Designed miniproteins, single chains, continued (3). Designs and how they scored, part 21

Each design is a single chain, and the fold is of that chain. pLDDT is the mean over its residues in the fold that is shown.

## One batch from the design tools (miniprotein)

Design m8746
Fold by ESMFold2-Fast:
Structure m8746 (fold): chain A 80 residues (1-80)
Amino acid sequence: GLEEARRLADQGREYRKQKKYEEAAKLFEKAGRLFRESGDYEMAAAMYQSAADEYEKAGKFEKAEELRKKARELAELAKA
């Protein structure tokens, strides 16, 4: 649920500080999925954007592009 999503986001931020980019990206992606399943589209969009930024730093450009697209779609759902 939402508590698990928040814990995963916090862990992702810790790995980001350690420059463990791919590990941080995976945690943000999992957090985003849980926020989406809980109907928190604003937080889901933010998590997918964070995951995309970290995948880009890891050199995973195609995965970053995919997640930025998902983040934009979720941000539009949040406005509805």
Scores: mean pLDDT 89

Design m8747
Fold by ESMFold2-Fast:
Structure m8747 (fold): chain A 61 residues (1-61)
Amino acid sequence: LSDEEIDRVVELVRAGRFDEALKLLVDAGLSEEEAREILSKYVDENLSDEELRALIRETSA
């Protein structure tokens, strides 16, 4: 995932567009399970935008 793609995921989740964020993560090479886990942590743990970016980078390697 490029930094631009990660920024797009952050924009989508901030807009409540979780299905589109999930699709982008999966299309970029994450598993559906990994993508769902990232999005659930964002909601459940009230992650900041920077924490979300870091989690995506760590998961995508």
Scores: mean pLDDT 82

Design m8748
Fold by ESMFold2-Fast:
Structure m8748 (fold): chain A 83 residues (1-83)
Amino acid sequence: SAGVALGAAGVAAGLAGRGRAGGRAAAAGAAAAEREGDVVGAALALLGGLAAVRSAGDDREGLLAGTAGALAGIGALISLGAK
């Protein structure tokens, strides 16, 4: 699914130290997962956002992107779990 693919890309980019790219992929993955009803994609988006935050260091845009991705993942998980 698009949610899983983008969430996994967010995790991979975050772990590789690409915080901005990882955060953006995580946010896109969360939106896709919510549209698809995909809990696994939403969970991967949360993890990707967290990995992006951890890898961002002093990069304010990376911290913002990672935080937005993580919050989007949490929101998708809550939305999917509340149905």
Scores: mean pLDDT 81

Design m8749
Fold by ESMFold2-Fast:
Structure m8749 (fold): chain A 86 residues (1-86)
Amino acid sequence: SMALTQRLAERMVEALRLAAEGRLEEAIEEMVRATEEALRELGRELSEEERRKLEEAIRRLMEEAAANPELVEQIEAEKARYLAEL
């Protein structure tokens, strides 16, 4: 679970970085893929409705990151603090 959490955190930060660079669609695709892969690893499959809601939530998050690059810096700093405690 720790390895899965670390991998998700790394892919989330990468997706947010892509969004901050103006690569919004790539950021959304990366985060959706990362989340679906993690859920499959946990034995969880999303319904079509749940997948749509997930994509909408990810899109909103990535749009916010693109509009506010400083939030991405804060998230990267939080990831660094988390990894320093491992």
Scores: mean pLDDT 77

Design m8750
Fold by ESMFold2-Fast:
Structure m8750 (fold): chain A 104 residues (1-104)
Amino acid sequence: MLDELAKEIAGLSDEQKKQLLEEMRRRIEELRRRLLEGIRSGDRELFEEVFREALELEREAEALIKAGIKEALELLFEAGALIVGAAVGLVVVEKEERKREEEE
């Protein structure tokens, strides 16, 4: 439950909270790179991975906000954008796969 995660985060030191925010920012940047790679390659698995990991990041960012870390609001927005981007990518890949099966 988000409330339990928020309580654990609230018990962290300021330095630990800073490290957690920096780690989440690095994870978002890595997922953004994977999303771009998926767009360039048409790799369905990359879009599925980004979608799954972005959903988990959104949940973690929400827990940070509930723990009083308002800086996580930007992370929540960025995770949401990755979820939408990956979902659109999956739709495009499925449409292209369907066309190939009908034309080949």
Scores: mean pLDDT 80

Design m8751
Fold by ESMFold2-Fast:
Structure m8751 (fold): chain A 65 residues (1-65)
Amino acid sequence: MPSEEEILRAMGRMYVGLANLLASKKDYKGAAEMYEKAAELFREAGDEKEAEEAEEKAKEYREKA
């Protein structure tokens, strides 16, 4: 079975994909929310760098909204 960490990382990457899709549709608010979810999942998985990058992207998209 995938480990809990692997599941959390996969979910985080999925939310990044959703955020990028929403951003491509000019839904910057939705993109920011999905990046926030990704950051939480990466942090829980112990992926601090990925969490920080996702938080920064969430801020960028929130500013565009």
Scores: mean pLDDT 84

Design m8752
Fold by ESMFold2-Fast:
Structure m8752 (fold): chain A 61 residues (1-61)
Amino acid sequence: MEELRKKADELLDQGAAAYAAGNTPEAVALFVKASNYYLEAGMTPEEVARRIRAALDAARA
């Protein structure tokens, strides 16, 4: 399960970078992939949403 979380974190970082670059379609696709990996790792939908929100907030800063 640790490997799934690590993969999700990598995808989340890539999504945040795409979002910051103005590539919204790519960012959305990467966030969807990250969410799927987090859910497979046993993370709740609420926790997944919290992580994506934090990544988006960081990308805006």
Scores: mean pLDDT 82

Design m8753
Fold by ESMFold2-Fast:
Structure m8753 (fold): chain A 55 residues (1-55)
Amino acid sequence: GSAEAQALIARGRALKARGRELLAQAKTLAEIQRGIGLVLRGIGLEFQGELLLAG
């Protein structure tokens, strides 16, 4: 439902923010890859939420 979709979008945005913070602190390639992974996962959750809103 709409509430579930909004929750997914909010979680996706929070995860993207955490990924960006990790990237700002990153000292190694592994840390950079981890930060990018969090941002990509956040984008995926936002898209999933938007799909639920669409139908």
Scores: mean pLDDT 86

Design m8754
Fold by ESMFold2-Fast:
Structure m8754 (fold): chain A 72 residues (1-72)
Amino acid sequence: SRAERLAEELRRAAAEGDVETLVEIVTSNDEEELKAILSHLSSEERAAVARLLASAGHLELARRVGEVSQSL
């Protein structure tokens, strides 16, 4: 599925510290899409994505990932 494919891209980008790809995926998907994508990640993987975004100064995107993660 699209969500599973994007989740795999997110996981890879997080492992590589590829913040640009994390930003692209989070900004290119609405709340329902992002929820579907993040549902394929573990809670630890979702936390890592949010932390990487926050560390790079993308505080609003980190907040969005955190809020969607709390709704799963």
Scores: mean pLDDT 87

Design m8755
Fold by ESMFold2-Fast:
Structure m8755 (fold): chain A 74 residues (1-74)
Amino acid sequence: SVEEEVYAYLTEKLGDEALARAFYRKYVAGRPERIQRALLDKLKNRLSNRETAEKYGIPLGYLSAAFSGRIRGR
């Protein structure tokens, strides 16, 4: 699943499973699949919020708010 791909990527990049779990819960868990795919692509390819928004057809403001890690995934 996209959730498993994001989690695996975060674990590899952060080198710490506890940090990967915290990041996943804050920014990924409970988000729509399209947003999770957008986040994964952004992290893997170092895309800007604007590039990610344009690629996935997501409003830039929504993408920025989703990636700010507001309380909704906690």
Scores: mean pLDDT 71

Design m8756
Fold by ESMFold2-Fast:
Structure m8756 (fold): chain A 97 residues (1-97)
Amino acid sequence: MEPPSEEELRLAAEYLLSLKNNPNAGPVNLFAYELGQRIKELLEAGKSPEEILEELAPETRDWVKKISGKELSDEEAKGAVEAIIVNAAELYREKNK
């Protein structure tokens, strides 16, 4: 997967941060909110999209292991972060259309 754009990262962070106000999402919502905070922080620190993915991959690997018991490789974890970001950006566009 090609790394997400800086714009997609910003939209994803906004969507993920909004999930703290949804009490029905449970552990997925908590992880999503924390991921959104990390994306925002890294963007504000001037990190590139690739650097953000590299920073978030270990956190995503740990989360997947906790909820599913599946151990992801570094490459699989990076792909999972990319998928979450792309999907979150799309959902943000749908809510704000």
Scores: mean pLDDT 76

Design m8757
Fold by ESMFold2-Fast:
Structure m8757 (fold): chain A 66 residues (1-66)
Amino acid sequence: DEFIEKLEKKIEELEKKIEELKKEIEELEKKGGDEEKIKELKLEIQILEGVKALLEGILNWLKSKL
């Protein structure tokens, strides 16, 4: 199922983006942190994690139908 493969790839891309943002937060915290920037990045991570959870829910539902 090509649709399942595309969905899995999108989830992987979101995971990579989340990890990139987490690394950026870690670097900012090591430098004595821009608190506003850290807050902004944390909010972006929350949004991306929410989108990822939704896509994973769809993926699991599709796999349960097979």
Scores: mean pLDDT 83

Design m8758
Fold by ESMFold2-Fast:
Structure m8758 (fold): chain A 66 residues (1-66)
Amino acid sequence: SEEERKKLMEKVDKLIEELEKSTDPAQIARLAKEILRLVDEAGFSPEEKEEIKERVDRAGARALTR
């Protein structure tokens, strides 16, 4: 449902925020994998998955290049 998609997106947003604040490369990798698994299992469109993947990649780059 739309309500379930909203809750999932809120969870994804929180995980991305946690990833961006992380200083541990192993934790960053784990969080990225978890986020991508969640959106894959939820049946998001390819376009939505690509947008989320891009957000994850950006957050990871910021965390790792500090």
Scores: mean pLDDT 81

Design m8759
Fold by ESMFold2-Fast:
Structure m8759 (fold): chain A 75 residues (1-75)
Amino acid sequence: MPSRAEQAALVRAHGEALAERLRSLGLPEEAERVRALADEAAAAVAAGGPEAEARLREVEEELRRLGEEAAARLE
């Protein structure tokens, strides 16, 4: 299994891919926010522990909210 650092790198890579997708849809502001949240999640993964788990849940909630905002802007 990958190390915490490798797991963090994967989180950042996934966030970057999602941000790129949002930019291609004409949502650069939402893309920037996704990148920031992915970096925050990656830092939490690298640190580990229960506080990191709580932070990851917060990031998941913010990403869900951003998805709703992006959907509204596209409609």
Scores: mean pLDDT 78

Design m8760
Fold by ESMFold2-Fast:
Structure m8760 (fold): chain A 59 residues (1-59)
Amino acid sequence: AEAAAQARADALSTANIPHIKKVRKAAEYYKQGKKDEAMKILKELGLNEPQAEAVIENA
């Protein structure tokens, strides 16, 4: 039972990797002055403009 829960948590972590990578890439673009590209990536992830700005600012 616990082993199954651990495997599920690991699979969930792997499934979230694409989102984490895109957020990180967007933050890098923002730091380089590529705000348009950063916002485009975050919007494609389903974030609103205010949320996208908050994510980039916190990165």
Scores: mean pLDDT 65

Design m8761
Fold by ESMFold2-Fast:
Structure m8761 (fold): chain A 66 residues (1-66)
Amino acid sequence: SAGLEAAKADLEKNPDSAVAQAKMGSAYAAEGLTDEAIEYYRKAAELDPDGPVGKASRRAVRELSA
């Protein structure tokens, strides 16, 4: 999908960015690929453990794991 392709492009440019990892999680979630979405959101949370992206990513993992 266009969203997943855009997220992949962002991640290729910024592999250590919590935002880029979270965008990958969101794109996989939109495709119904829940396990992959959780994996990328966990990476985002690890890169930004105390920041807003990390907090939002931990919430996304909880919602997708419910």
Scores: mean pLDDT 85

Design m8762
Fold by ESMFold2-Fast:
Formats: sequence, structure tokens, C-alpha cells
Structure m8762 (fold): chain A 90 residues (1-90)
Amino acid sequence: MRRERIRAAVREYEARLREAVRGAALSPQPPAVTRLEEGVDEETGLVLRGDITVEELPDGRRLARLEAEFRDLALGEVWRLHAEAVADLP
């Protein structure tokens, strides 16, 4: 089913994006903003758009945040993803 395929792709990509957010928090020189705009699944027309932002917290830790959405261009359904990671500065 198309919907189950989209759900599976979103879940797989969500895991990858959560790993990217952790990597951004742990990076010695992360970019302050990384824009995401890419196709997730060609067969269903599922696309991803969002941003990863990195900032230093007042306590000296680093916060990486992801705000993203998966969009089904054929049906107009949208799934939103929020993820955060916190790490000590190296």
C-alpha cells in the first residue's frame, strides 16, 4: 500500500535524520544552519524539507535542533519531525 510505503520511508529517514542531529551537536565546527531539501522516495513522490540549527547553550553545551516535514506531493499529506541533541563542547 502506498501509505505503508510512505510510513516506512519516513521512519527510515527519521532514524537517519536523528543521527545527523546528534552528529551536528558533536561536530567540532558545525554550520549554524543546515537546510534540508531532498527527495525521499521517487516512486511515491515523497520529499523532505527542513533545517538543522546549532547553538551554544548558556551552560557551555551545544544544542542541535531539527525542524522538518515530509510531504506527499500527490496527496498533500504532511508528516512533521522534531528532533534535538545536546552535547558538551569539545
Scores: mean pLDDT 76

Design m8763
Fold by ESMFold2-Fast:
Formats: sequence, structure tokens, C-alpha cells
Structure m8763 (fold): chain A 105 residues (1-105)
Amino acid sequence: DAEKKYKEGKELYAKGRYEEAEKKYKEAIKLDPEYAEAWYNLGILLAEQGRLEEALEYFKKALELAEKKGDKKLVAKVLEELGRLLDGLGNEKEAEEYFKKAEEL
């Protein structure tokens, strides 16, 4: 069950068990590739570990899935994280576009 693996990942993340949390989020995505929240939370975890290029990939997938579902709250969160991540990578122009999109929701 993808939701069960996702919840286990969140509990491990809250305990600072990041490697175990990553494994559980990946298991959730394997069971349900459309689980937007799992893609988003794995992106957060990867960004916190400084794995910025991987985080970018996971956030872009989370955005695609959240938009498909009409989850405006998750779309806003993902756009803000994409903006922050791209700013950190020196891509200021693309970062500004994402921040603007998040404000317009």
C-alpha cells in the first residue's frame, strides 16, 4: 500500500532517519507512481541533503502530478520549492518565474 509506505517515510523523516525515509518514499512511488505527495516529500529530503539536481527532478514530477490532480495547495508548495532550489543553483531567471507562479495561485 503506497499510503502506508508514505506514512512510514514521514515518521522516519520526523525522527531524522533520512536514509530509511528515502527508501520508504521510493517504495511508495514504486507502488503508486502518481502519488504526488511522495514525490514532493522525497524532493524535500533530497534538497535538505544537498542533492539539488535530484531534488529538482522529483519536484518537477510532483508539480506535473499535482497540476493533473488540481491540488492547488501542493502546486503552490512545489512551485516555491522549485524557485528556492533554482535560486540555490544560480538559475535566478527560472527561480523568479516559479515564485511568481506560486504567488498567482
Scores: mean pLDDT 89

Design m8764
Fold by ESMFold2-Fast:
Structure m8764 (fold): chain A 60 residues (1-60)
Amino acid sequence: SEIEEAKKGAEAGDVGGAVRLGGLARKGEISFEEAEKLAEELRKKGQDRAATALLGALKI
Protein backbone atom coordinates (compact mmCIF):
# COMPACT_ATOMS: atom_id res chain seq x y z
CA SER A 1 0.00 0.00 0.00
CA GLU A 2 1.05 3.63 -0.42
CA ILE A 3 0.98 4.07 3.37
CA GLU A 4 3.36 1.13 3.88
CA GLU A 5 5.74 2.39 1.15
CA ALA A 6 5.79 5.90 2.62
CA LYS A 7 6.29 4.59 6.17
CA LYS A 8 9.14 2.29 5.07
CA GLY A 9 10.81 5.20 3.28
CA ALA A 10 10.47 7.51 6.29
CA GLU A 11 11.89 4.81 8.61
CA ALA A 12 14.90 4.54 6.26
CA GLY A 13 15.46 8.32 6.50
CA ASP A 14 13.66 9.33 3.28
CA VAL A 15 12.19 12.78 3.96
CA GLY A 16 10.03 12.39 0.84
CA GLY A 17 8.37 9.35 2.40
CA ALA A 18 7.67 11.35 5.56
CA VAL A 19 6.12 14.19 3.53
CA ARG A 20 3.98 11.62 1.67
CA LEU A 21 2.70 10.27 5.03
CA GLY A 22 1.66 13.81 5.98
CA GLY A 23 -0.13 14.18 2.65
CA LEU A 24 -1.97 10.90 3.23
CA ALA A 25 -3.10 12.13 6.66
CA ARG A 26 -4.37 15.37 5.11
CA LYS A 27 -6.36 13.25 2.59
CA GLY A 28 -7.89 11.24 5.46
CA GLU A 29 -6.07 7.98 4.57
CA ILE A 30 -4.68 7.92 8.14
CA SER A 31 -5.72 9.94 11.19
CA PHE A 32 -3.73 12.97 12.35
CA GLU A 33 -3.33 11.22 15.73
CA GLU A 34 -1.77 8.18 14.01
CA ALA A 35 0.48 10.46 11.90
CA GLU A 36 1.72 12.20 15.07
CA LYS A 37 2.37 8.80 16.67
CA LEU A 38 4.39 7.79 13.59
CA ALA A 39 6.44 10.98 13.92
CA GLU A 40 7.24 10.07 17.56
CA GLU A 41 8.30 6.57 16.43
CA LEU A 42 10.57 8.11 13.78
CA ARG A 43 12.24 10.29 16.46
CA LYS A 44 12.78 7.21 18.67
CA LYS A 45 14.50 5.54 15.68
CA GLY A 46 16.78 8.57 15.24
CA GLN A 47 15.02 9.88 12.10
CA ASP A 48 14.59 13.45 13.41
CA ARG A 49 14.53 15.06 9.94
CA ALA A 50 11.83 12.66 8.73
CA ALA A 51 9.77 13.22 11.90
CA THR A 52 10.01 17.01 11.49
CA ALA A 53 9.05 16.75 7.80
CA LEU A 54 6.01 14.59 8.63
CA LEU A 55 4.79 17.04 11.30
CA GLY A 56 5.37 19.97 8.93
CA ALA A 57 3.36 18.27 6.18
CA LEU A 58 0.39 17.93 8.58
CA LYS A 59 -0.04 21.74 8.59
CA ILE A 60 -2.41 23.30 6.04
Scores: mean pLDDT 80

Design m8765
Fold by ESMFold2-Fast:
Structure m8765 (fold): chain A 80 residues (1-80)
Amino acid sequence: GMEIERLKEEIVDLLVEALRRLGLRPRSLEEALLQIYLRDPATFEEILAKLKELKEKLGNREKFEEALREIERRVLERLR
């Protein structure tokens, strides 16, 4: 359980730091990922690697989608 929470926190931190550095306030996780892909491809690759690890550890599509929505909520809350 703790390893999955740590990984989600690391993904949220990477997203928030990249978005703050870029001065961006996306409306969704998908918009955030697209903007980081376009403007900071190195950080996008780090985020993608951690998302792949999260997907593998969860082993379930429904749990992975739920985790993506949790990450989105935490990112949007921290950018308030």
Scores: mean pLDDT 89

Design m8766
Fold by ESMFold2-Fast:
Structure m8766 (fold): chain A 84 residues (1-84)
Amino acid sequence: SRELVERALELAEEAIRAAEEGKVEEAAKKIIEAARLAEEAGAISLTEAIGYQLRAIGLEYEKDAEGLIRLARELKEEVERRAE
């Protein structure tokens, strides 16, 4: 459980960095994986995980790097709050 939370947080941070570099596809993939691991760890619900994944797909389609940065930060903060 703790290991899955740590991996989810690492992926969310990597997603922020990828989006900052304009790598929208890589950022979206990392958000999708971070949400999956956070759900597997019990840090977020399945509905929440699906919401993050769909939002990441939409932002990738729009080539919205700033949106992906905000989404990855939102996911990171939510996982951190629930892991405490």
Scores: mean pLDDT 89

Design m8767
Fold by ESMFold2-Fast:
Structure m8767 (fold): chain A 118 residues (1-118)
Amino acid sequence: SIELVESGGGTFAEGSSVTLTDKVSGTDFSKSLVSWWRQAPGELPKLVASISADGKKVWYAPEVEGRVEISRDVAKSTSTLKMTNLQKSDTATYYSVVFTTSNGPKLAFGEGVQVTVV
């Protein structure tokens, strides 16, 4: 019943920027913790960033800290991951994960969006 639709993927030049957006439906977004994960070919999935339901607690993975920003817009029911100074090592499938308690504890996973850095 919870749907996550990610957008903003594609092929990007090294040193450029990308903005990934997730549109969340089927839940009260204001009560949802949002995290962004990535999985590179041959690697385990890694947490990139997270933002609390109230937007006051933000976490970034040490490997991307200073290059990424996570934000949320409750009115639009969206979360956004902005990455700057892209590296070839940023090539991965990126997906949003939402944790909500608005009708019991639930996790929802997006299908993912591919980012390729060339």
Scores: mean pLDDT 88

Design m8768
Fold by ESMFold2-Fast:
Formats: sequence, structure tokens, C-alpha cells
Structure m8768 (fold): chain A 114 residues (1-114)
Amino acid sequence: EVPALELPTAEQLLAPESEREALLERIRRALEALGVSPETIEKVLRILELAAKVLRGEMSDEELIEALKELGVSEKVAETIVAEVRAAPTDEAKLRYLLSVIGDLLAEEEARRL
């Protein structure tokens, strides 16, 4: 009865701007349909944009740690995620570690409803 949220692949995040924008809009609408707060939706979309930059090689380890901290991730957790992303052998594996932050944010959102 609730729509399933499908998180993007590395190929989808590396797609041309118009296709990436359409993907992010679909994710926004799915999160809105699930009743996720606007604040949490913006954080999820920010993580997906960070993932796209990481996959393009446009972000240093330090820049990624600071960006994750600004999204509410603790420094130790951010450092762990960055280390795992750096060690990951494929773009899909790198993305998986970054998508784990989205899972944590959605769990925190659900906890705030009670």
C-alpha cells in the first residue's frame, strides 16, 4: 500500500544532468509519499549529490568528512564511511556505503514521529 523506495545505482547518479534531476525528483516524491519530513528529504538528496561527486572523483576525503558532518553524521562515523568508500573496489560498493547514511537518516526520522 506504500510505494517502495528504490535508491539509485552508480550508473544513474553518473547520468546526464537532465536524467539525474528526473531521478532525484522521483526520489523526492517517493519520500514525500512516505511522509518523510522536508528536512530529512533535503539531507537524503544532498547525500545523493555527494555520492555523484565522489563517483566522479571530484571530492577529497576531507571534503566528504566535512560534508557528512554538516548533515549530522558524527566525525568517527564519517571517517569510517570515507575509509570504506576509499577501499571499495567498485562504484556500486562505494555508493552502498554512502547510501547507508540515508538508511540512518530515515530511521532517525521514524524515531522522531513517536
Scores: mean pLDDT 79

Design m8769
Fold by ESMFold2-Fast:
Structure m8769 (fold): chain A 64 residues (1-64)
Amino acid sequence: SMRDEIIERLRELANKNMDNPEALEVVQEATQRVAGLLEAGAPLEEIQKVVDEAEKKVEEILRK
């Protein structure tokens, strides 16, 4: 399902950045936001945007 894909994307993002505390903090914050949105029944498009923004922010951290 789309929900499972979103959760998998966050898990993969965390796994790829286990050695970077700053990046992990971004993933943790995104995970909490996604959990809240899923509980509230928010549109999947909004939830996907949160994951996309987290991925972009992690990439920016890695480019420092």
Scores: mean pLDDT 84

Design m8771
Fold by ESMFold2-Fast:
Structure m8771 (fold): chain A 92 residues (1-92)
Amino acid sequence: MTPGERALAIVEVLLESAEEFIKQHPNLTPESQKYYEELKEIYKETRELTKEGKLDEEKAEELIERAQRLARAIAGAQAGKVEEALSTLVPV
């Protein structure tokens, strides 16, 4: 497996996980939507670079790390909205 093929497989799994998360959360925050769009762009970039044979191991790892960060950011932005709502209900 080339570095590009490995990166593409990992980013695809992260994108599929994000899509399932979105299906389960119909009231997605604008921030989560933004991170999801950025994750789709990372997948597109990884796919094109893999087709062109331009992905070395370092670039592949960078794309994987960026995708993992975006997947966490989608969940985190959604959780943050819940925390903001709860903070309004806590008496000082």
Scores: mean pLDDT 75

Design m8772
Fold by ESMFold2-Fast:
Structure m8772 (fold): chain A 68 residues (1-68)
Amino acid sequence: GAVEELRKLAEELSKDPRLKVTLIGDDKLVVEHDLSVEKQIGLVLRIIGDYPSLEAKLEGNTLTVTAK
């Protein structure tokens, strides 16, 4: 389910030292980054492709991932 996908995504992204990953409760993942726009778009596309129960939104230097 979405909670399990968020936890798996949090563990995966936490391995990248460029990303500061915070899981808020069991329903929201916040990723603080210093990535180019092209890398940000690529990350969003990979997340929604690999985690079908999740949606991702880009807001400045923050990527927010939640359940659909």
Scores: mean pLDDT 81

Design m8773
Fold by ESMFold2-Fast:
Structure m8773 (fold): chain A 81 residues (1-81)
Amino acid sequence: KKEEIIKLGISLGIPEDFAEKLAELITNGEDPSELVREFVASDPSKTNQVLEFISTLASKGFIDREMARKLFQAAAEGYKE
């Protein structure tokens, strides 16, 4: 599961370090919202790739609807900063 999430992120143009940290939090049942918000705030040019990544993770069942909503909200908050 973790390796699949990382590979998917890389294929969508997400930096490996971010994809790895996100995969770890998801697989450990932790909330990655802060990580997503901070990443988008640091590099707003990656916002569309992050949104596509979240959508794909939800579509493939790696995260549920509630987690997807939290991550979309976090990305939106990061973009506004």
Scores: mean pLDDT 84

Design m8774
Fold by ESMFold2-Fast:
Structure m8774 (fold): chain A 62 residues (1-62)
Amino acid sequence: MKAVVVYTGLSEEEAKKLAEELKEKYGFDEVILRKAPNSLEALLLAKELQETEGLTPILLGK
């Protein structure tokens, strides 16, 4: 199963660390990182990727 982590307000390095922890904890085969400019755009992107690619969306924000 593949996941997408859509993040806001975090550095790419911070998002990568959290994504790796989620991959290990929940057993995802692949975790894809995507940066969004704000929480609304993050939510819209996550929904699109879930519907078009079948990815499990995970939202991370500060």
Scores: mean pLDDT 80

Design m8775
Fold by ESMFold2-Fast:
Structure m8775 (fold): chain A 94 residues (1-94)
Amino acid sequence: SEEVREEALRLVRQATAFGVEAARLAGDAELAAAVREAGRAAEETVRKADEEKQKEIRKTVMEALARASELRAAGDYRAAAETVREGLERAASL
């Protein structure tokens, strides 16, 4: 479904932006680049995925973003960015 695909893409992009900002706050340009690359790979996976996989990608990214948000709120910017990167990489492998 187009709506499910657009929702998954939006969430991947949101998580990528969040992770890049967290990496910048941690002073880690290499980590910011890694998050961007993971986000691009996850977007490509969404575009090739069927609706069931798009829903699973959405769930995977939402769970990673929720955990990363808690870490960022605690001031752990590096861990927040790493958590987003790992979540996006898991989504890309689906």
Scores: mean pLDDT 91

Design m8776
Fold by ESMFold2-Fast:
Structure m8776 (fold): chain A 94 residues (1-94)
Amino acid sequence: SAELERLKQRVLRLMPPLRAFMQKTDPDKYQQIQNSSIDELLNSDDLRAILEAMHRAIEEGDEKKFQEALEKLSRLLGVSPERAMEILEEALLG
């Protein structure tokens, strides 16, 4: 669907700042994320594993794996998949 393709593009946009946070390769981005209300979630192995699974699914073109990872993210954050993406964008891009 058009919504799924939009979510895939949003996940790809989040991967560079997420990797920079995980590797502490961008001190300014790391500091911005550390000041966010979801810092503990971003340091969660579960969240990191879900986002890595989403990225791999996009790279492999596996829409089923992408949907499964998106559903896990939705459950982890207790919100809709669309709202989960908005929360991550606010933390990683804002």
Scores: mean pLDDT 73

Design m8778
Fold by ESMFold2-Fast:
Structure m8778 (fold): chain A 60 residues (1-60)
Amino acid sequence: MEEFIAEFKSLLSAIGAALAVIGLAPNAQVKVDGNRVTVRGELSEEEARRAREELERAKK
């Protein structure tokens, strides 16, 4: 089971990142709580990598 947590500067950035992750890894369970996005699930290594990359991109 993969689990990643990322914190963002704003709620809008967090929502944008969550939507991008859902598009790239539709089997992921995504939760947004304020500025924090949690991604969980049995993800392939590629899906996990893509999810991490989108979360990191949205932090910038």
Scores: mean pLDDT 74

Design m8779
Fold by ESMFold2-Fast:
Structure m8779 (fold): chain A 60 residues (1-60)
Amino acid sequence: SKKEKIRKLLEEAKDLSELAKKALQQLIDNLSEELIEEFKKLVEGTDDPELHKIAEIIEK
């Protein structure tokens, strides 16, 4: 599932603190697939590099 891939990518991200990883994993685990798709569409319309990076993680 997309959520499983995102969790693995967050665990592999050595630059994030333990607290940040846990917070992001908990947030993603609570997101529905529909909300993830809406988030991706929202990010596609923006020029924010941080949001683009998060969307890329979600897609992979």
Scores: mean pLDDT 63

Design m8780
Fold by ESMFold2-Fast:
Structure m8780 (fold): chain A 58 residues (1-58)
Amino acid sequence: FARAWPGYARKLAEGLRQQAEQSSNPEARELFLQAAEYALKGDFKKASELSQQGLDIE
């Protein structure tokens, strides 16, 4: 998905960065940070996949 809604993408990325800061697992933290970057690019499917992987590790 190539199109991002400005407010939604920003809020999703902020939430994912907060989740990364809360994570003590460096691998999970990296996945949440990558998910935030993909959300800002409008790739919400990839962002969802990466955030789920981070949650599964945590």
Scores: mean pLDDT 76

Design m8781
Fold by ESMFold2-Fast:
Structure m8781 (fold): chain A 70 residues (1-70)
Amino acid sequence: MKEELEEKKKKLEEELKKDPNNAELWTELGAVYLLLGKPEEALKYAQKALALDPNHEEAKALLKEIQKKL
């Protein structure tokens, strides 16, 4: 549900305050924004994850899904 996605978003943003260079957390945040119908924000976070880890397979997969929505 939307409330669950908003809660997950808050938790991921708090974790990123503690670990801002974690590509996995940026990828998770991007996925949440995509599910919330915000593909532009999702794209920014997926690109952030790939900037930190260019070989992050989940971030690459997320980027492809975002591109289908743009």
Scores: mean pLDDT 83

